# Designed miniproteins, single chains, continued (5), part 91

Each design is a single chain, and the fold is of that chain. pLDDT is the mean over its residues in the fold that is shown.

## One batch from the design tools (miniprotein)

Design m19355
Fold by ESMFold2-Fast:
Structure m19355 (fold): chain A 55 residues (1-55)
Amino acid sequence: MEEKAEKLLELAKELLEAGTPAESVRQWLRSMSEKERLPEEVREEILRRFEEYVA
């Protein structure tokens, strides 16, 4: 996965551990991935890995 995508996923995990609701983190992650203009495949991979972490 791209370095920018790895960083976003790490920050998402930190937000979740800090007590941010999972749905809020999902919205933030989608927004940040769009702002960073990551390819759709990479955005889907980040969200998939985040859901695996939340599960």
Scores: mean pLDDT 80

Design m19356
Fold by ESMFold2-Fast:
Structure m19356 (fold): chain A 86 residues (1-86)
Amino acid sequence: MLEEEAQRLLEEAAELARRAAEAAEANGDEEMAEVARQLAEEAERAKEILPEILAKLDEEEQKALVEGLRAQVEALRRVLEAVEAA
């Protein structure tokens, strides 16, 4: 369950970041577009190494990781809202 949830959150983060990059680029916000692209790349990389990370963590640490990923997804949604409002 935690692995599937973490994977889903990383997929959401990557998708939101890509959308934010596209919206920023369309609005001429070059700096925000670069930040969003980097976040998308980081999410995809984290997804690739996720099984190795989870294998090294206990259950409480895995829950903390998932909570951190939820916070990241929320932050990316706020970035997308800000870019779309600009």
Scores: mean pLDDT 79

Design m19357
Fold by ESMFold2-Fast:
Formats: C-alpha cells, sequence, structure tokens
Structure m19357 (fold): chain A 87 residues (1-87)
C-alpha cells in the first residue's frame, strides 16, 4: 500500500538524518577541541561534504527527504559557525 511505502521511506530518511546528526555532533566536538582555525574550517567542510552526500541519498528516496536533509545541513552550518567563532 502507498501508506506502507511512505512509512518505509520515512524510516530510511530518518536513519540517514540520524547518521548525519551523529557525524555533525562528532565534527562539532573536534572543531571545539581544535586550536587551529584552518584545521577547524577543514573539519567543517568535511562534515558538510558528508551531509551533501546524505542530501543526495535522501533526494533519491523523496523530495521531502531532500528538504529534511537540507534542514539538517542548515543546522550543522550554524553549529559549526558558532564553534569557529570561539577560535
Amino acid sequence: AMAEERQKKFEEISKLNKEAVDYIDKAAAEIRASTDPEEARALKQKALDYVDEVIKKAEEISPEGKKSAEMVKRAAELVFDRELAKL
């Protein structure tokens, strides 16, 4: 049924977003622990590149998945910029 297919897609997107959030949290901790602003910026870029891959995978699942993953990217940028501002 269409409802069952939507639920399965939602679960796949939720798993991708959780993996992205976990990666972002680890990257933010590494940025916070960094003493070099250039290394911290490289960690931010690496994490955003990973989230861009998640966005591509989410887009293959649904347009709603792409939008959800893009929101995760925006949240990640704010977190990373906040940690970078402390350096």
Scores: mean pLDDT 83

Design m19358
Fold by ESMFold2-Fast:
Structure m19358 (fold): chain A 57 residues (1-57)
Amino acid sequence: SVEEAQAEAAEQAAEMALKAGDNAAAAEYYRLAARAYEAAGDLEKAAEAYARAEALE
């Protein structure tokens, strides 16, 4: 779905931010991915993305 594609793009952006050392940007991108996974109905992936964002605090 469009929402799954948006979530995957946000996860890739989060990984790029992590490689750049920008944990704050990575956390925001993981939250965007989590919201997109929720919209797609993928609650397991949404929970994983939220957990990754929290770990970057």
Scores: mean pLDDT 85

Design m19359
Fold by ESMFold2-Fast:
Structure m19359 (fold): chain A 58 residues (1-58)
Amino acid sequence: AVEEGEKYFEQGRKAAINGDYKTAAEYFEKASELFEKAGHPRAPVVRLFAEYARKKAE
């Protein structure tokens, strides 16, 4: 779960750097869900990244 979450978080960062905020939001949401399932302390901050990216994609 943590390893998959880190993978999706990195893919979200790459998408955001390329200006693809819609894709970034999807990856950050997936990462936050995986981190939440694992009880990882990063989950809340990754969720904020997902919300920011989604807002930018709108």
Scores: mean pLDDT 80

Design m19360
Fold by ESMFold2-Fast:
Structure m19360 (fold): chain A 87 residues (1-87)
Amino acid sequence: MVRVTLRFTAKPGKAEEVAAALSKLRDLPGVIEVRVTVDGNEVTVELVFESPEAFEKVMADYLAPLLRELADKLVGGEVEVTRREIR
């Protein structure tokens, strides 16, 4: 399993829209857990994937297109990514 933490800075008033869009990742094959937290304009997404292959597929096929769609709601386009392998 792979745990990934993503952090986004949303434009003022857009954090809840960004969080709602990212919560859709919960319904994807290979995703075990999704936790979305909003703190002001900061949106944190914690994801657990069943395998490294599931992680790569979700990132390429779903998250990257979703982030392009959300680009107008994000500040600077920077995403902090932390990846950890879990037993």
Scores: mean pLDDT 77

Design m19361
Fold by ESMFold2-Fast:
Structure m19361 (fold): chain A 102 residues (1-102)
Amino acid sequence: DMAARRAEAVERLRELQRRDIWDDIEGLMEELRRLREEFSDTIREEDLKRVEEDIEKEGTRSGRIYILGASANEQLTRGLVGTAALLYLKQLELAKEALENK
């Protein structure tokens, strides 16, 4: 049942978004990579390009992190788990870089 699998995947990703990212960021990123691969058919290149354009307009790292998070949540409301997981991965990568490059 594809609809049930998508609904379950959306709840899985929302559970990952509720975790403290600093408890195990590598494990969280690995789970997101698995969701991206499992639901790769829900990756929408046009939506990714739109987010890339929004990020290009944003001069601040904090603003880019916000755009990625907001876009991931929008994709989740549409049931596009693969796109949402990819955007959340990019958000975590930027957040990690921001902490490492105080």
Scores: mean pLDDT 79

Design m19362
Fold by ESMFold2-Fast:
Structure m19362 (fold): chain A 61 residues (1-61)
Amino acid sequence: SLEEARALFEEGLRAFDAKDYATALALFQQALAIYEELGADAGTLARVRFYIEAAEAALKR
């Protein structure tokens, strides 16, 4: 559901703020999959993708 996707994204943001980038990435990817399946708006998809890229960049250091 959209509510589950939002909860996963919010949990991912908490992990990201805690610098747990691996957990954040996994949560953001789960949220993105649900949002894409349900046809979420372009702005929501862009926001989640932005954080996926940020978490991936942090893990490459």
Scores: mean pLDDT 87

Design m19363
Fold by ESMFold2-Fast:
Structure m19363 (fold): chain A 78 residues (1-78)
Amino acid sequence: MEKLIEVLRENLPAEAVIEKIDEHHIRVSFPNGGYVVLKVEGDKVTIVDLGGVSKQELQTILEAVSKIFEVVPKITLT
């Protein structure tokens, strides 16, 4: 979890808000109202929710996460 927050903070713009939801989930929010919720499972990260995020914002998150973690390519919505 701490490594994920650190890599996101290092690679995202200063205006992006990184919020810890619980010990396995974080939310990244952008000034335009877009957000992404990430789940951490060991060395793997899954996108479990997203809304209003641009392709560029999503790509920035994916590139940052993939520096340290394996990104699961499918959103799990339930």
Scores: mean pLDDT 75

Design m19364
Fold by ESMFold2-Fast:
Structure m19364 (fold): chain A 56 residues (1-56)
Amino acid sequence: LSEEELELARKLFDDILTGKIRSEEELEEILKEKGIPRSTAYEALAIVREEGKAKE
């Protein structure tokens, strides 16, 4: 995964946690706009989640 994909995943993860992204449909729309495959996005989100656990 590129640093750009990880940075986007960190922002998406935060948006999900804060309730800005409330549905899978909203997430898919954002992914289409950014041209990121769903599988790649979920892999990046998993990495971001693990980074968060390691920091706390």
Scores: mean pLDDT 73

Design m19365
Fold by ESMFold2-Fast:
Structure m19365 (fold): chain A 74 residues (1-74)
Amino acid sequence: FEEELEEIRRALEAGDFEKARELARELLIKAGASEEDADAIVDELLALASLPTATAEDVVHMLRLTAETLSEEK
């Protein structure tokens, strides 16, 4: 997941939210999410990233935790 997380961080730092959304969606699907769940999670995380106190690092951290949780599916 580290290469995907690095690409997402770069997209967020560049202000390319469309690219960040697509990369995060792909990461979550790879981790085991359905397309519907991945879209919902990404929309929620990007809404948080639009807050003036949120950083690219915060979004990447949340994505890492979410991907790890999905990878532990029953």
Scores: mean pLDDT 76

Design m19366
Fold by ESMFold2-Fast:
Structure m19366 (fold): chain A 60 residues (1-60)
Amino acid sequence: AEAAAEALRAFGTDLAEVAALTLLDRADVASLEEITRKLAEELRKLGDTASADTLLALGL
């Protein structure tokens, strides 16, 4: 339970944020790509390259 909650906080929250931003960006794919790129960059700074790569693949 706690391990799953930690995984959701460290990973699922970022994915939920991308989903919310995707819903807000109904008209502009370029804005979606920019937002996804920025989130992936922040994940890489935290050392989570795998999550960053997954986010970029999802965002395209």
Scores: mean pLDDT 58

Design m19367
Fold by ESMFold2-Fast:
Structure m19367 (fold): chain A 89 residues (1-89)
Amino acid sequence: AARAAEIAREEAVLAREQAELTSHQNGLDKAQATQDKLEAEYKANPDSEEIKKALERAQATVKSHQGGIDEEQAEMAREAARLAALRAA
């Protein structure tokens, strides 16, 4: 019974991590669209410090979400390995 309960707990953790990964992926898609738009605006007006600052902020947001994806994928890989070990033992 103990191993089955532990497997169920780890599966629940993995499901929450998958939801967090999906949230970061959606955030990245939106942030990249904003970055692309601001890059086009900056090319049209390269002397605009307001557009440059907005683009830099958008680039930082993209990097933040990419970092969140990388971290969550690493956590999910560790959790999947634990689940595989629990199921095998």
Scores: mean pLDDT 86

Design m19368
Fold by ESMFold2-Fast:
Structure m19368 (fold): chain A 88 residues (1-88)
Amino acid sequence: MELSEEEKEKLLKEKIKELAKNEEIREFVKKVKELLEKGMELGEAGLEVAKERGESAEIDTSEGAKRAEEYTLKLIEEILEIEEKEKA
């Protein structure tokens, strides 16, 4: 059984919201932001932090890099929204 692209995107959005409430994921995003401040590109920063955590990207194409970048952007945005609500 394989999910449609629309179903995969919906599940990904739900997972991102769940992950954004996780302290470990917030720490991941903090490290990515530090690398961005040092001049690293978003996709590269995400992959670098994933490698540090002992995770390896199975997709090593330009398309894979693009997907990692989009995922990282959405995750950062969701975490910032949650932090803003918590600080209110």
Scores: mean pLDDT 64

Design m19369
Fold by ESMFold2-Fast:
Structure m19369 (fold): chain A 57 residues (1-57)
Amino acid sequence: KILELLKEKGAATAREIAKALKVSQSTVSRRLKELEENGVIERTADGRYVLTEKGLE
């Protein structure tokens, strides 16, 4: 799961997530956009994604 991976790694790029989960980058990018729109994750200045307080529930 994307959330489990981010919880373990702290931060990851869409490409790193796609590789780790063995799914296409387009699938990961769509899911990350949904999670970001819901406030569950946020994108850092260096292009990585991290869990927000809401994502840690």
Scores: mean pLDDT 78

Design m19370
Fold by ESMFold2-Fast:
Structure m19370 (fold): chain A 68 residues (1-68)
Amino acid sequence: AEEEIRKALEYLDMAEEAGLKPEVIAAARKRIDEIGAKLAAGEISDEEAIEELRKIAAEVSEELSKEA
């Protein structure tokens, strides 16, 4: 899950570079931070964290497609 969180943040950096709205980037980063915090606290499993990260990535990709 740690690697998947890092990959998700790298993807957001690329999306920001590509011109995705700062508000969308900020919201996605906040959600990723919340997932990381829950994972560290043992409130969710690695598998649940990965599933949530996949949902965020799909939403970011959808927004990027609208921007392009």
Scores: mean pLDDT 78

Design m19371
Fold by ESMFold2-Fast:
Structure m19371 (fold): chain A 64 residues (1-64)
Amino acid sequence: KLREVVELALERIRDEDEITLGVFEIAAAVVLVTGGSVEDLIRLAGKLGERVEEAVREAAREVE
């Protein structure tokens, strides 16, 4: 269900700049292909910014 969290998070940050969106998409793809967790995605999102981290946390709550 990590893919659903990624899709919902992307919808929440759609108004961010192209570089932030592109870096998040690459980070999310790496987490997905390496078998990482939602917590791994949250930690990577935090490095991009507080807004991106919160979007992933909110998406994770919706997927439960």
Scores: mean pLDDT 81

Design m19372
Fold by ESMFold2-Fast:
Structure m19372 (fold): chain A 98 residues (1-98)
Amino acid sequence: NFSEGLKAYLAGDLKKAAEYFEKAGKEGNATAYALLGEAYYKMGDTEKAKEYFDKAVELYLEKDPNSPEAYRILANLYRMLGDEEAAEEYRRKALEAR
């Protein structure tokens, strides 16, 4: 679950963290998919990182289409991927949502 994923992530066990975050994300936890993307990024799998960031976006917007918190998180995550265009787009959306 999400809590077990966080413990594994903090311990540096990114593969174990990814397994728990994937399960939590499938249960509708948008934050779990965001952290799953971060875990894959740290493991060097940029393609999977982007895939799971996109899944997190979908869940955040499904629960609150106008959540500035969700957009701020996404802007930071895309910046970590080096995707400055996507990061700037989400930063703008966060400001627009206020």
Scores: mean pLDDT 81

Design m19373
Fold by ESMFold2-Fast:
Structure m19373 (fold): chain A 73 residues (1-73)
Amino acid sequence: SKEFEEAKKLVKKAVEYYKKGKYDEAIRLLQEAARLVTGRDPKKLASVGDLLNAIQQKKPLEVVQKLVDEFLS
């Protein structure tokens, strides 16, 4: 869907901000991605929730990238 394609772009951009240490920007983009999948795909909503939690906890990039790859599949 158009909403899911937009959510994927937001998630990819959030990871780039995370790599740069811009955590607030990464969180904001993931919250917008969550809004786009809310009510449309419960599994993708759960997936972006896991990403939000990982970034808020400042998990290693390897963990964050794995969760991104799971969201994008």
Scores: mean pLDDT 85

Design m19374
Fold by ESMFold2-Fast:
Structure m19374 (fold): chain A 60 residues (1-60)
Amino acid sequence: SAMAEQQEAKERILSSARKVAEEVGVDEETAEKYLKEIEELTEQGNLEKADRLGVELALQ
């Protein structure tokens, strides 16, 4: 269903962002700030911007 697919997308975006931040060695305070914004965007349904912030986090 659409709601289940949206929930899976949110979880994937957040999980991927956390893993990438850890692998790249982003500062924990910076990573948590980005992850909080990503989570808020996923709650708003703005998955495109959430995914973009995950990419920005990886480039820190």
Scores: mean pLDDT 78

Design m19375
Fold by ESMFold2-Fast:
Structure m19375 (fold): chain A 71 residues (1-71)
Amino acid sequence: DAYLEALRRAAELKLAGASPEEIERAAREVLVEGGVPEDEARRLARRIAEQLSRMSDESIQAVIASADETL
């Protein structure tokens, strides 16, 4: 679903060394494309970016694997 796609995209960008602003923007774009209203997409994208900023690379890899299994 749109949330898992956004989370996966954000996680991939974080592992690639993207800035928090780039991560948030990419997550928001995926959510909006998936039909999430813009205000909710902005809120969710901020939460995703904040969560990923506190995670280790190992934890982020686990998130990507989990999202891939569900998508």
Scores: mean pLDDT 78

Design m19376
Fold by ESMFold2-Fast:
Parts: sequence; C-alpha cells; structure tokens
Structure m19376 (fold): chain A 60 residues (1-60)
Amino acid sequence: EIEKLKKELIEAARKNDFARAEELARKLRELGYKGDIVEELIKAGVAPTEAKRLQEIILG
C-alpha cells in the first residue's frame, strides 16, 4: 500500500498534478509513513521547493 501510494505521488508530481500529489501525501500521513521522499521526487524532476512541501505534508 505505502509503496504504491509513493509511486502514485511521484507520478502525480511529475505531471504537475499537485492537487493529487497533496491528496496522496495526506494518505501517506494517515498510514503513519515517516520516510523521506524528497530525493526521489527531485530525481524524478520535481522542483526542490515542491518536493520539500510534499514531504512536510506527509510528516504533518
């Protein structure tokens, strides 16, 4: 579940669908995910500012 949501979040962010990416980040937070995805998002082409913002949503 968590890995699938991570992949969907990265794909949404790559497509500039940040509304969907934020929704997926909140779902990861609800599941208690405490991991860091900033580097993965940046490697996928997401701007560092957006990557960090999505990470902050995940952590709460």
Scores: mean pLDDT 82

Design m19377
Fold by ESMFold2-Fast:
Structure m19377 (fold): chain A 68 residues (1-68)
Amino acid sequence: SKEELRKELLETIGRIIRIIGEIFELELKMKTASEEEKEKLEKEIEELEEERKELLERMKELEKKLKE
């Protein structure tokens, strides 16, 4: 139903917002981190960026379904 698609869209948007916040926090930590810590933080940011990309694609799919 359209109601289920809208709920999933809102949940997906909420997850994207949380990931953006987590990336921001990690970027702030990067500014004061040691070289070893920076490598770990960069990897965590890369993983979150990939998850965000997947969620953005899912958001587009849900938007298309809602137009039907």
Scores: mean pLDDT 86

Design m19378
Fold by ESMFold2-Fast:
Structure m19378 (fold): chain A 96 residues (1-96)
Amino acid sequence: SVENLEEWAKKEIEENPDDAWAYTLLGAIYLSKGDLEKAKEYFEKALKIDPDNPFAQLLLAIVYAKEGDFEKAREYAEKAAKTLGMKVGDFVEMLK
């Protein structure tokens, strides 16, 4: 359940405070609940740990769009697209 995922993510942050994925998951949970302010807070914490996290960037873009800040929404969506492009390139290089 969402409640079980929330408790897991909170425990993960307590045990591994540098886990950007746990912050991203908490942000996504709050976004699913419609709590845009908490969602933004957790995505910003994830990006402070891992600035190039494309999932946190993309989800933060969705938050800004829901708040009506379309300039910030486009900025973060473009950052996510660039980061994903670079990771695809790195993956292809590993196959050579």
Scores: mean pLDDT 81

Design m19379
Fold by ESMFold2-Fast:
Structure m19379 (fold): chain A 58 residues (1-58)
Amino acid sequence: MDAGEAMRLAMEYARKAYEAGKYDATKEIEELMKEALRNQTPVEELRRRLEEILEKAL
């Protein structure tokens, strides 16, 4: 997985959570991104997990 792409994607979703006042979701997104980079998680899986976090938080 490209680290820059993963970070950009996670930042966009974290920003949406932050703007909605869902700080717990923002922290969860950051932790997920770090684990995905460490484990070489596919970008498609990372995106799906990020979307689930946002959907549940909003």
Scores: mean pLDDT 77

Design m19380
Fold by ESMFold2-Fast:
Structure m19380 (fold): chain A 102 residues (1-102)
Amino acid sequence: ITQPASVSGRVGETVTITATAASDVGTNVAWYRQRPGESPELLIVDASTRAPGVPPRFSGSGSGTTYTLTISNLRLEDSAVYYAQDTSTGEFGPGTTLTVTP
């Protein structure tokens, strides 16, 4: 699974992070956020289902080999590394660093 190394946005904007799998993995994709100094936090399971407590500004979508995490109404606290996982194999992507500026 591949991801862009970095993405940036401003407070209040929308960003997308796209993960690409080597083959069709169906809905077997999860998304995680890892803030500096913290353990990874689950955001999305089954490509599009939010984990409990995750706000609706986080959404997942995907089909075939292309899967997208969308973060709307960006906040400074969203600056983190975001990981896609192929849940059928357990393989994690390399992570995408999101930088949010005022």
Scores: mean pLDDT 68

Design m19381
Fold by ESMFold2-Fast:
Order: sequence, then structure tokens, then C-alpha cells
Structure m19381 (fold): chain A 72 residues (1-72)
Amino acid sequence: SEGRELMEEAYKVIKDAQEALRQGILTPEEALEIQKLASKAIEAARNGDLEKARKLVEEARKKLEEAKAKAE
């Protein structure tokens, strides 16, 4: 289902942010912000708000990409 796919994507973003933090690519503050957005996406998907979940996953991914680009 779309909700399950959005939750899986949000978990992947959390994992990628945690790995980037461990590698020193992200600051703890950046990793926490991305994790909060992805966690909100999981909650929205669980509640059936797929539009909100999608926007939150996209925002979390964009924040991850921007933070990684800044670290280079």
C-alpha cells in the first residue's frame, strides 16, 4: 500500500541520516531535524494522511541532501 511504502521510505531516511551522523557528515542537530520530519511522516502515514506523509518524507529527504551537500 502507499502508506506502507511511505513508512518504509521514512525509515530509510532515518537510517541514512543516522549513518551520515556516524560518518561525521551531519551534525547532531541536522540528524535530529531530519529524524523528526521522518517520524512525523510515519505518524501521518499510520493515520492515513498520505498527502501529509508524502510532503514530510520529501522535506526530510531534501534536508538530508542539503546537509550532505553543505558538508562537502
Scores: mean pLDDT 86

Design m19382
Fold by ESMFold2-Fast:
Structure m19382 (fold): chain A 90 residues (1-90)
Amino acid sequence: MEEVERLKEEARELERRARELARRAREAAERSVEEAERVLEELARVGGEAGRLAEEARKLSKEAFMEAVEAEATAGMGMMLASSGILAAR
């Protein structure tokens, strides 16, 4: 139980961070490609952490697994939207 609660909390924190970084990346893309690239690198790290958490959670809790998958998807979507903004600015 304690480990499952920890995994759920970590997944929710990663999803929140991914959402914030996705917004920052989109805003940065409007100002500077270099700034957007730095934020995208942070977002990629968060996505990687969420992916690893999903693998750990898969064996222990379906709910924690789903929350980690959501965090990973949020990071992936944020990276794609920000990258599209950079391409549109070129």
Scores: mean pLDDT 75

Design m19383
Fold by ESMFold2-Fast:
Structure m19383 (fold): chain A 64 residues (1-64)
Amino acid sequence: SSTELLKKISELIAEYIRLKNEGKLTPDMKEKIKEQLRELLRALGFSDKEIELYLERIEKAIEG
C-alpha cells in the first residue's frame, strides 16, 4: 500500500539523518539508502526526474 511505502521512505530518511549525525555515513551507505529511496518513489509513481530532484533536496537538507 502507499501508506507502507511512505513508512519505509520515512524510516530510510531517519536512518540517513541518524548516520550523518553520528558521523557514520559512508559513501556506500549513502548510495544504498538513495537506491532504496529511488525504488520506493518509483513504486509510488514518481518519474526518474522527480526522484532525482527529491533526492537532491533531501541530501541538501541533511548534509547542507
Scores: mean pLDDT 88

Design m19384
Fold by ESMFold2-Fast:
Structure m19384 (fold): chain A 55 residues (1-55)
Amino acid sequence: MELIKELEEEIKELIKKKYPDTVEIELIGNVYKVTLKDSSTIAISALELAKKLLE
């Protein structure tokens, strides 16, 4: 459970690094909803992000 929280923090940092215009990140179930500076939103699977981070 701690391990999942640690991975979640790393995923959020990865999102911010990949999308520097990120103003808000929200986890809804197993999907990360990312709000950008222009108010557009991107929905990214938490599993896909974790998979990329663990590569």
Scores: mean pLDDT 74

Design m19385
Fold by ESMFold2-Fast:
Structure m19385 (fold): chain A 65 residues (1-65)
Amino acid sequence: VTREVALEIRIVAEAIEAGKAVKVEFKDDTFIVTLEGLSEEEAKELAERIKELGKEAGFKTEIKY
């Protein structure tokens, strides 16, 4: 629970720093992140950061953009 909440906060913080909308959903052991208003290049870069955070926290991540 604490680890899950910390990961969600980190994902949201990364998206806020990018200045774009983000939707985060947790289902079973997977964080589903939807990115909006980003260019393809920006979305790929942010997706890689989010995947890295998820891996470190021990959760699966699915990024949509």
Scores: mean pLDDT 71

Design m19386
Fold by ESMFold2-Fast:
Structure m19386 (fold): chain A 86 residues (1-86)
Amino acid sequence: TKYLQEAIKALEEALEALEKGDLKKARMYASTAVRHLEMAYEKDPEKVKEALEYALEALDALINGDIEKAKEYLKKALEAAKKALE
């Protein structure tokens, strides 16, 4: 769906921002990904739940300054979101 595709893009942008050390952009893109995943979850909760839960964990890690945990959960959210799109 459109929301899943937008979430995947935002998750990829969040990971790129983290690799560049841009924590402000990483948090902004992770927040955008969560919003899009919430919209996708309203349409198909069973498919989207895992991606949304991982994205929320990633956002929480970014807020708490746990960069390694944030990278791990952003990657898991991206993988789950791509799987949900299939």
Scores: mean pLDDT 88

Design m19387
Fold by ESMFold2-Fast:
Structure m19387 (fold): chain A 98 residues (1-98)
Amino acid sequence: MDFLVDSIVETLEWIDKNYEKIKENIEKALKEGRVSEEVAQRTLKRIDLMEKAVEAVKEGKIDEALRYLKEAFGLPDTPEIEEAVRRALERYREKLKA
């Protein structure tokens, strides 16, 4: 389970620091014809959900952040996965305060 927790924390840190650049790179790839409109829209939706999870953590709304991440990653509704994601969100919140 630690691998999933660490991967989620690293992803949230990456999104928090690079959201605008990631979004611009996807939009540039679409404009240059390197990705289809459907691929770009799907990827942007996933990135937007991850950014919403980051903002929810900053606001202390862990349950909302959990919901956004489960949707972004397509994670199964199992207690074990929910517990791992919740631990990742709590670790990320602690890092934001440090």
Scores: mean pLDDT 82

Design m19388
Fold by ESMFold2-Fast:
Structure m19388 (fold): chain A 70 residues (1-70)
Amino acid sequence: IKPLSDEEAEAEVEAVKELAEEAKKAEEAGDLRKAAAYYTAAALITIGAEIEGAPEEKVEEGRKYVEEAA
């Protein structure tokens, strides 16, 4: 597989952070379906980045955002 570039990995981490924040806001608003959708999207991007060889530091950063949203 082709490893992600640093810029691509950074963009995926930012996307995960954004989705995790939206998931948390939806959960706080009582929209559990919307929260689940954002949380799932964030988790899938993090897993995809790990599979595609993103730097371990960036994968850990994404995991933290997903965990904080849960």
Scores: mean pLDDT 73

Design m19389
Fold by ESMFold2-Fast:
Structure m19389 (fold): chain A 106 residues (1-106)
Amino acid sequence: ETLLNALKRLAEVALKGKGEFDPEEAGIRSDLNGGTELLDEEGNVAVRVPDGGLPDLFRAMAEKAEELGYPEIAEILRKLADMAVGGLTPEEVVELAKRILEAIEK
């Protein structure tokens, strides 16, 4: 549930900003040790990467989603991770955010 709550926040913030948003408002936090975290609205850590950026965070989120029994969400997050390596356009962010919300509502 923590992961789904965090993903819902991330997707809703991305859609509100039409693909342009503050990562911190979306629940993405960089720590002082070079790690990246995804937080839900209550500040619970859904996923943490101790050394890595956004592509690594999205891959870790995909692995967690698959472990929790959400293979469609995992597939979307793997695509997001691959695209994030080259940089995401606002249009790509909007498309993937819509797909994440649709998958969560199933």
Scores: mean pLDDT 80

Design m19390
Fold by ESMFold2-Fast:
Structure m19390 (fold): chain A 88 residues (1-88)
Amino acid sequence: SEEEKKKRALIELDVLDAFLTMVEYLYKKFGIDKETVARILRELRRQAEEIRKEYPDSEEINKRVDALLERIRQLAKEAGISDEEVEK
């Protein structure tokens, strides 16, 4: 059903949020390199944008994607990663 597909998309967004939290932790506590952070943030952004494209009319999904993209942008800023490096 469409409702079940939407629930799966929300679960995927939860997984992406958790992964971003892990990357932030690894960067801040273990000092993983900036290039590795940039590559992971690019992939997370790509996946979030793909979810948005599948559910463009879902305000709930769009709000969750916007929040995730904002978290990505904030970590990129803290790590000194340019918007261009994340948008590739």
Scores: mean pLDDT 85

Design m19391
Fold by ESMFold2-Fast:
Structure m19391 (fold): chain A 61 residues (1-61)
Amino acid sequence: ISELIKKMNELAEKADEAFRAGDQERADKLASEVYKLFNEIMDKIKRGELKKEIEETLAKE
């Protein structure tokens, strides 16, 4: 899940860069990608998968 958050932040930065460059189409596309990743992260949190990963880490140790 940390990888998804990192990727989301990276895409968000690229979206901001595109927006500042005046490329609204690219900015909107990148923002849409960020929103998709955000929804996936929220879904995993709601389903308890994030907590599952923490529990698996603790159980492995």
Scores: mean pLDDT 73

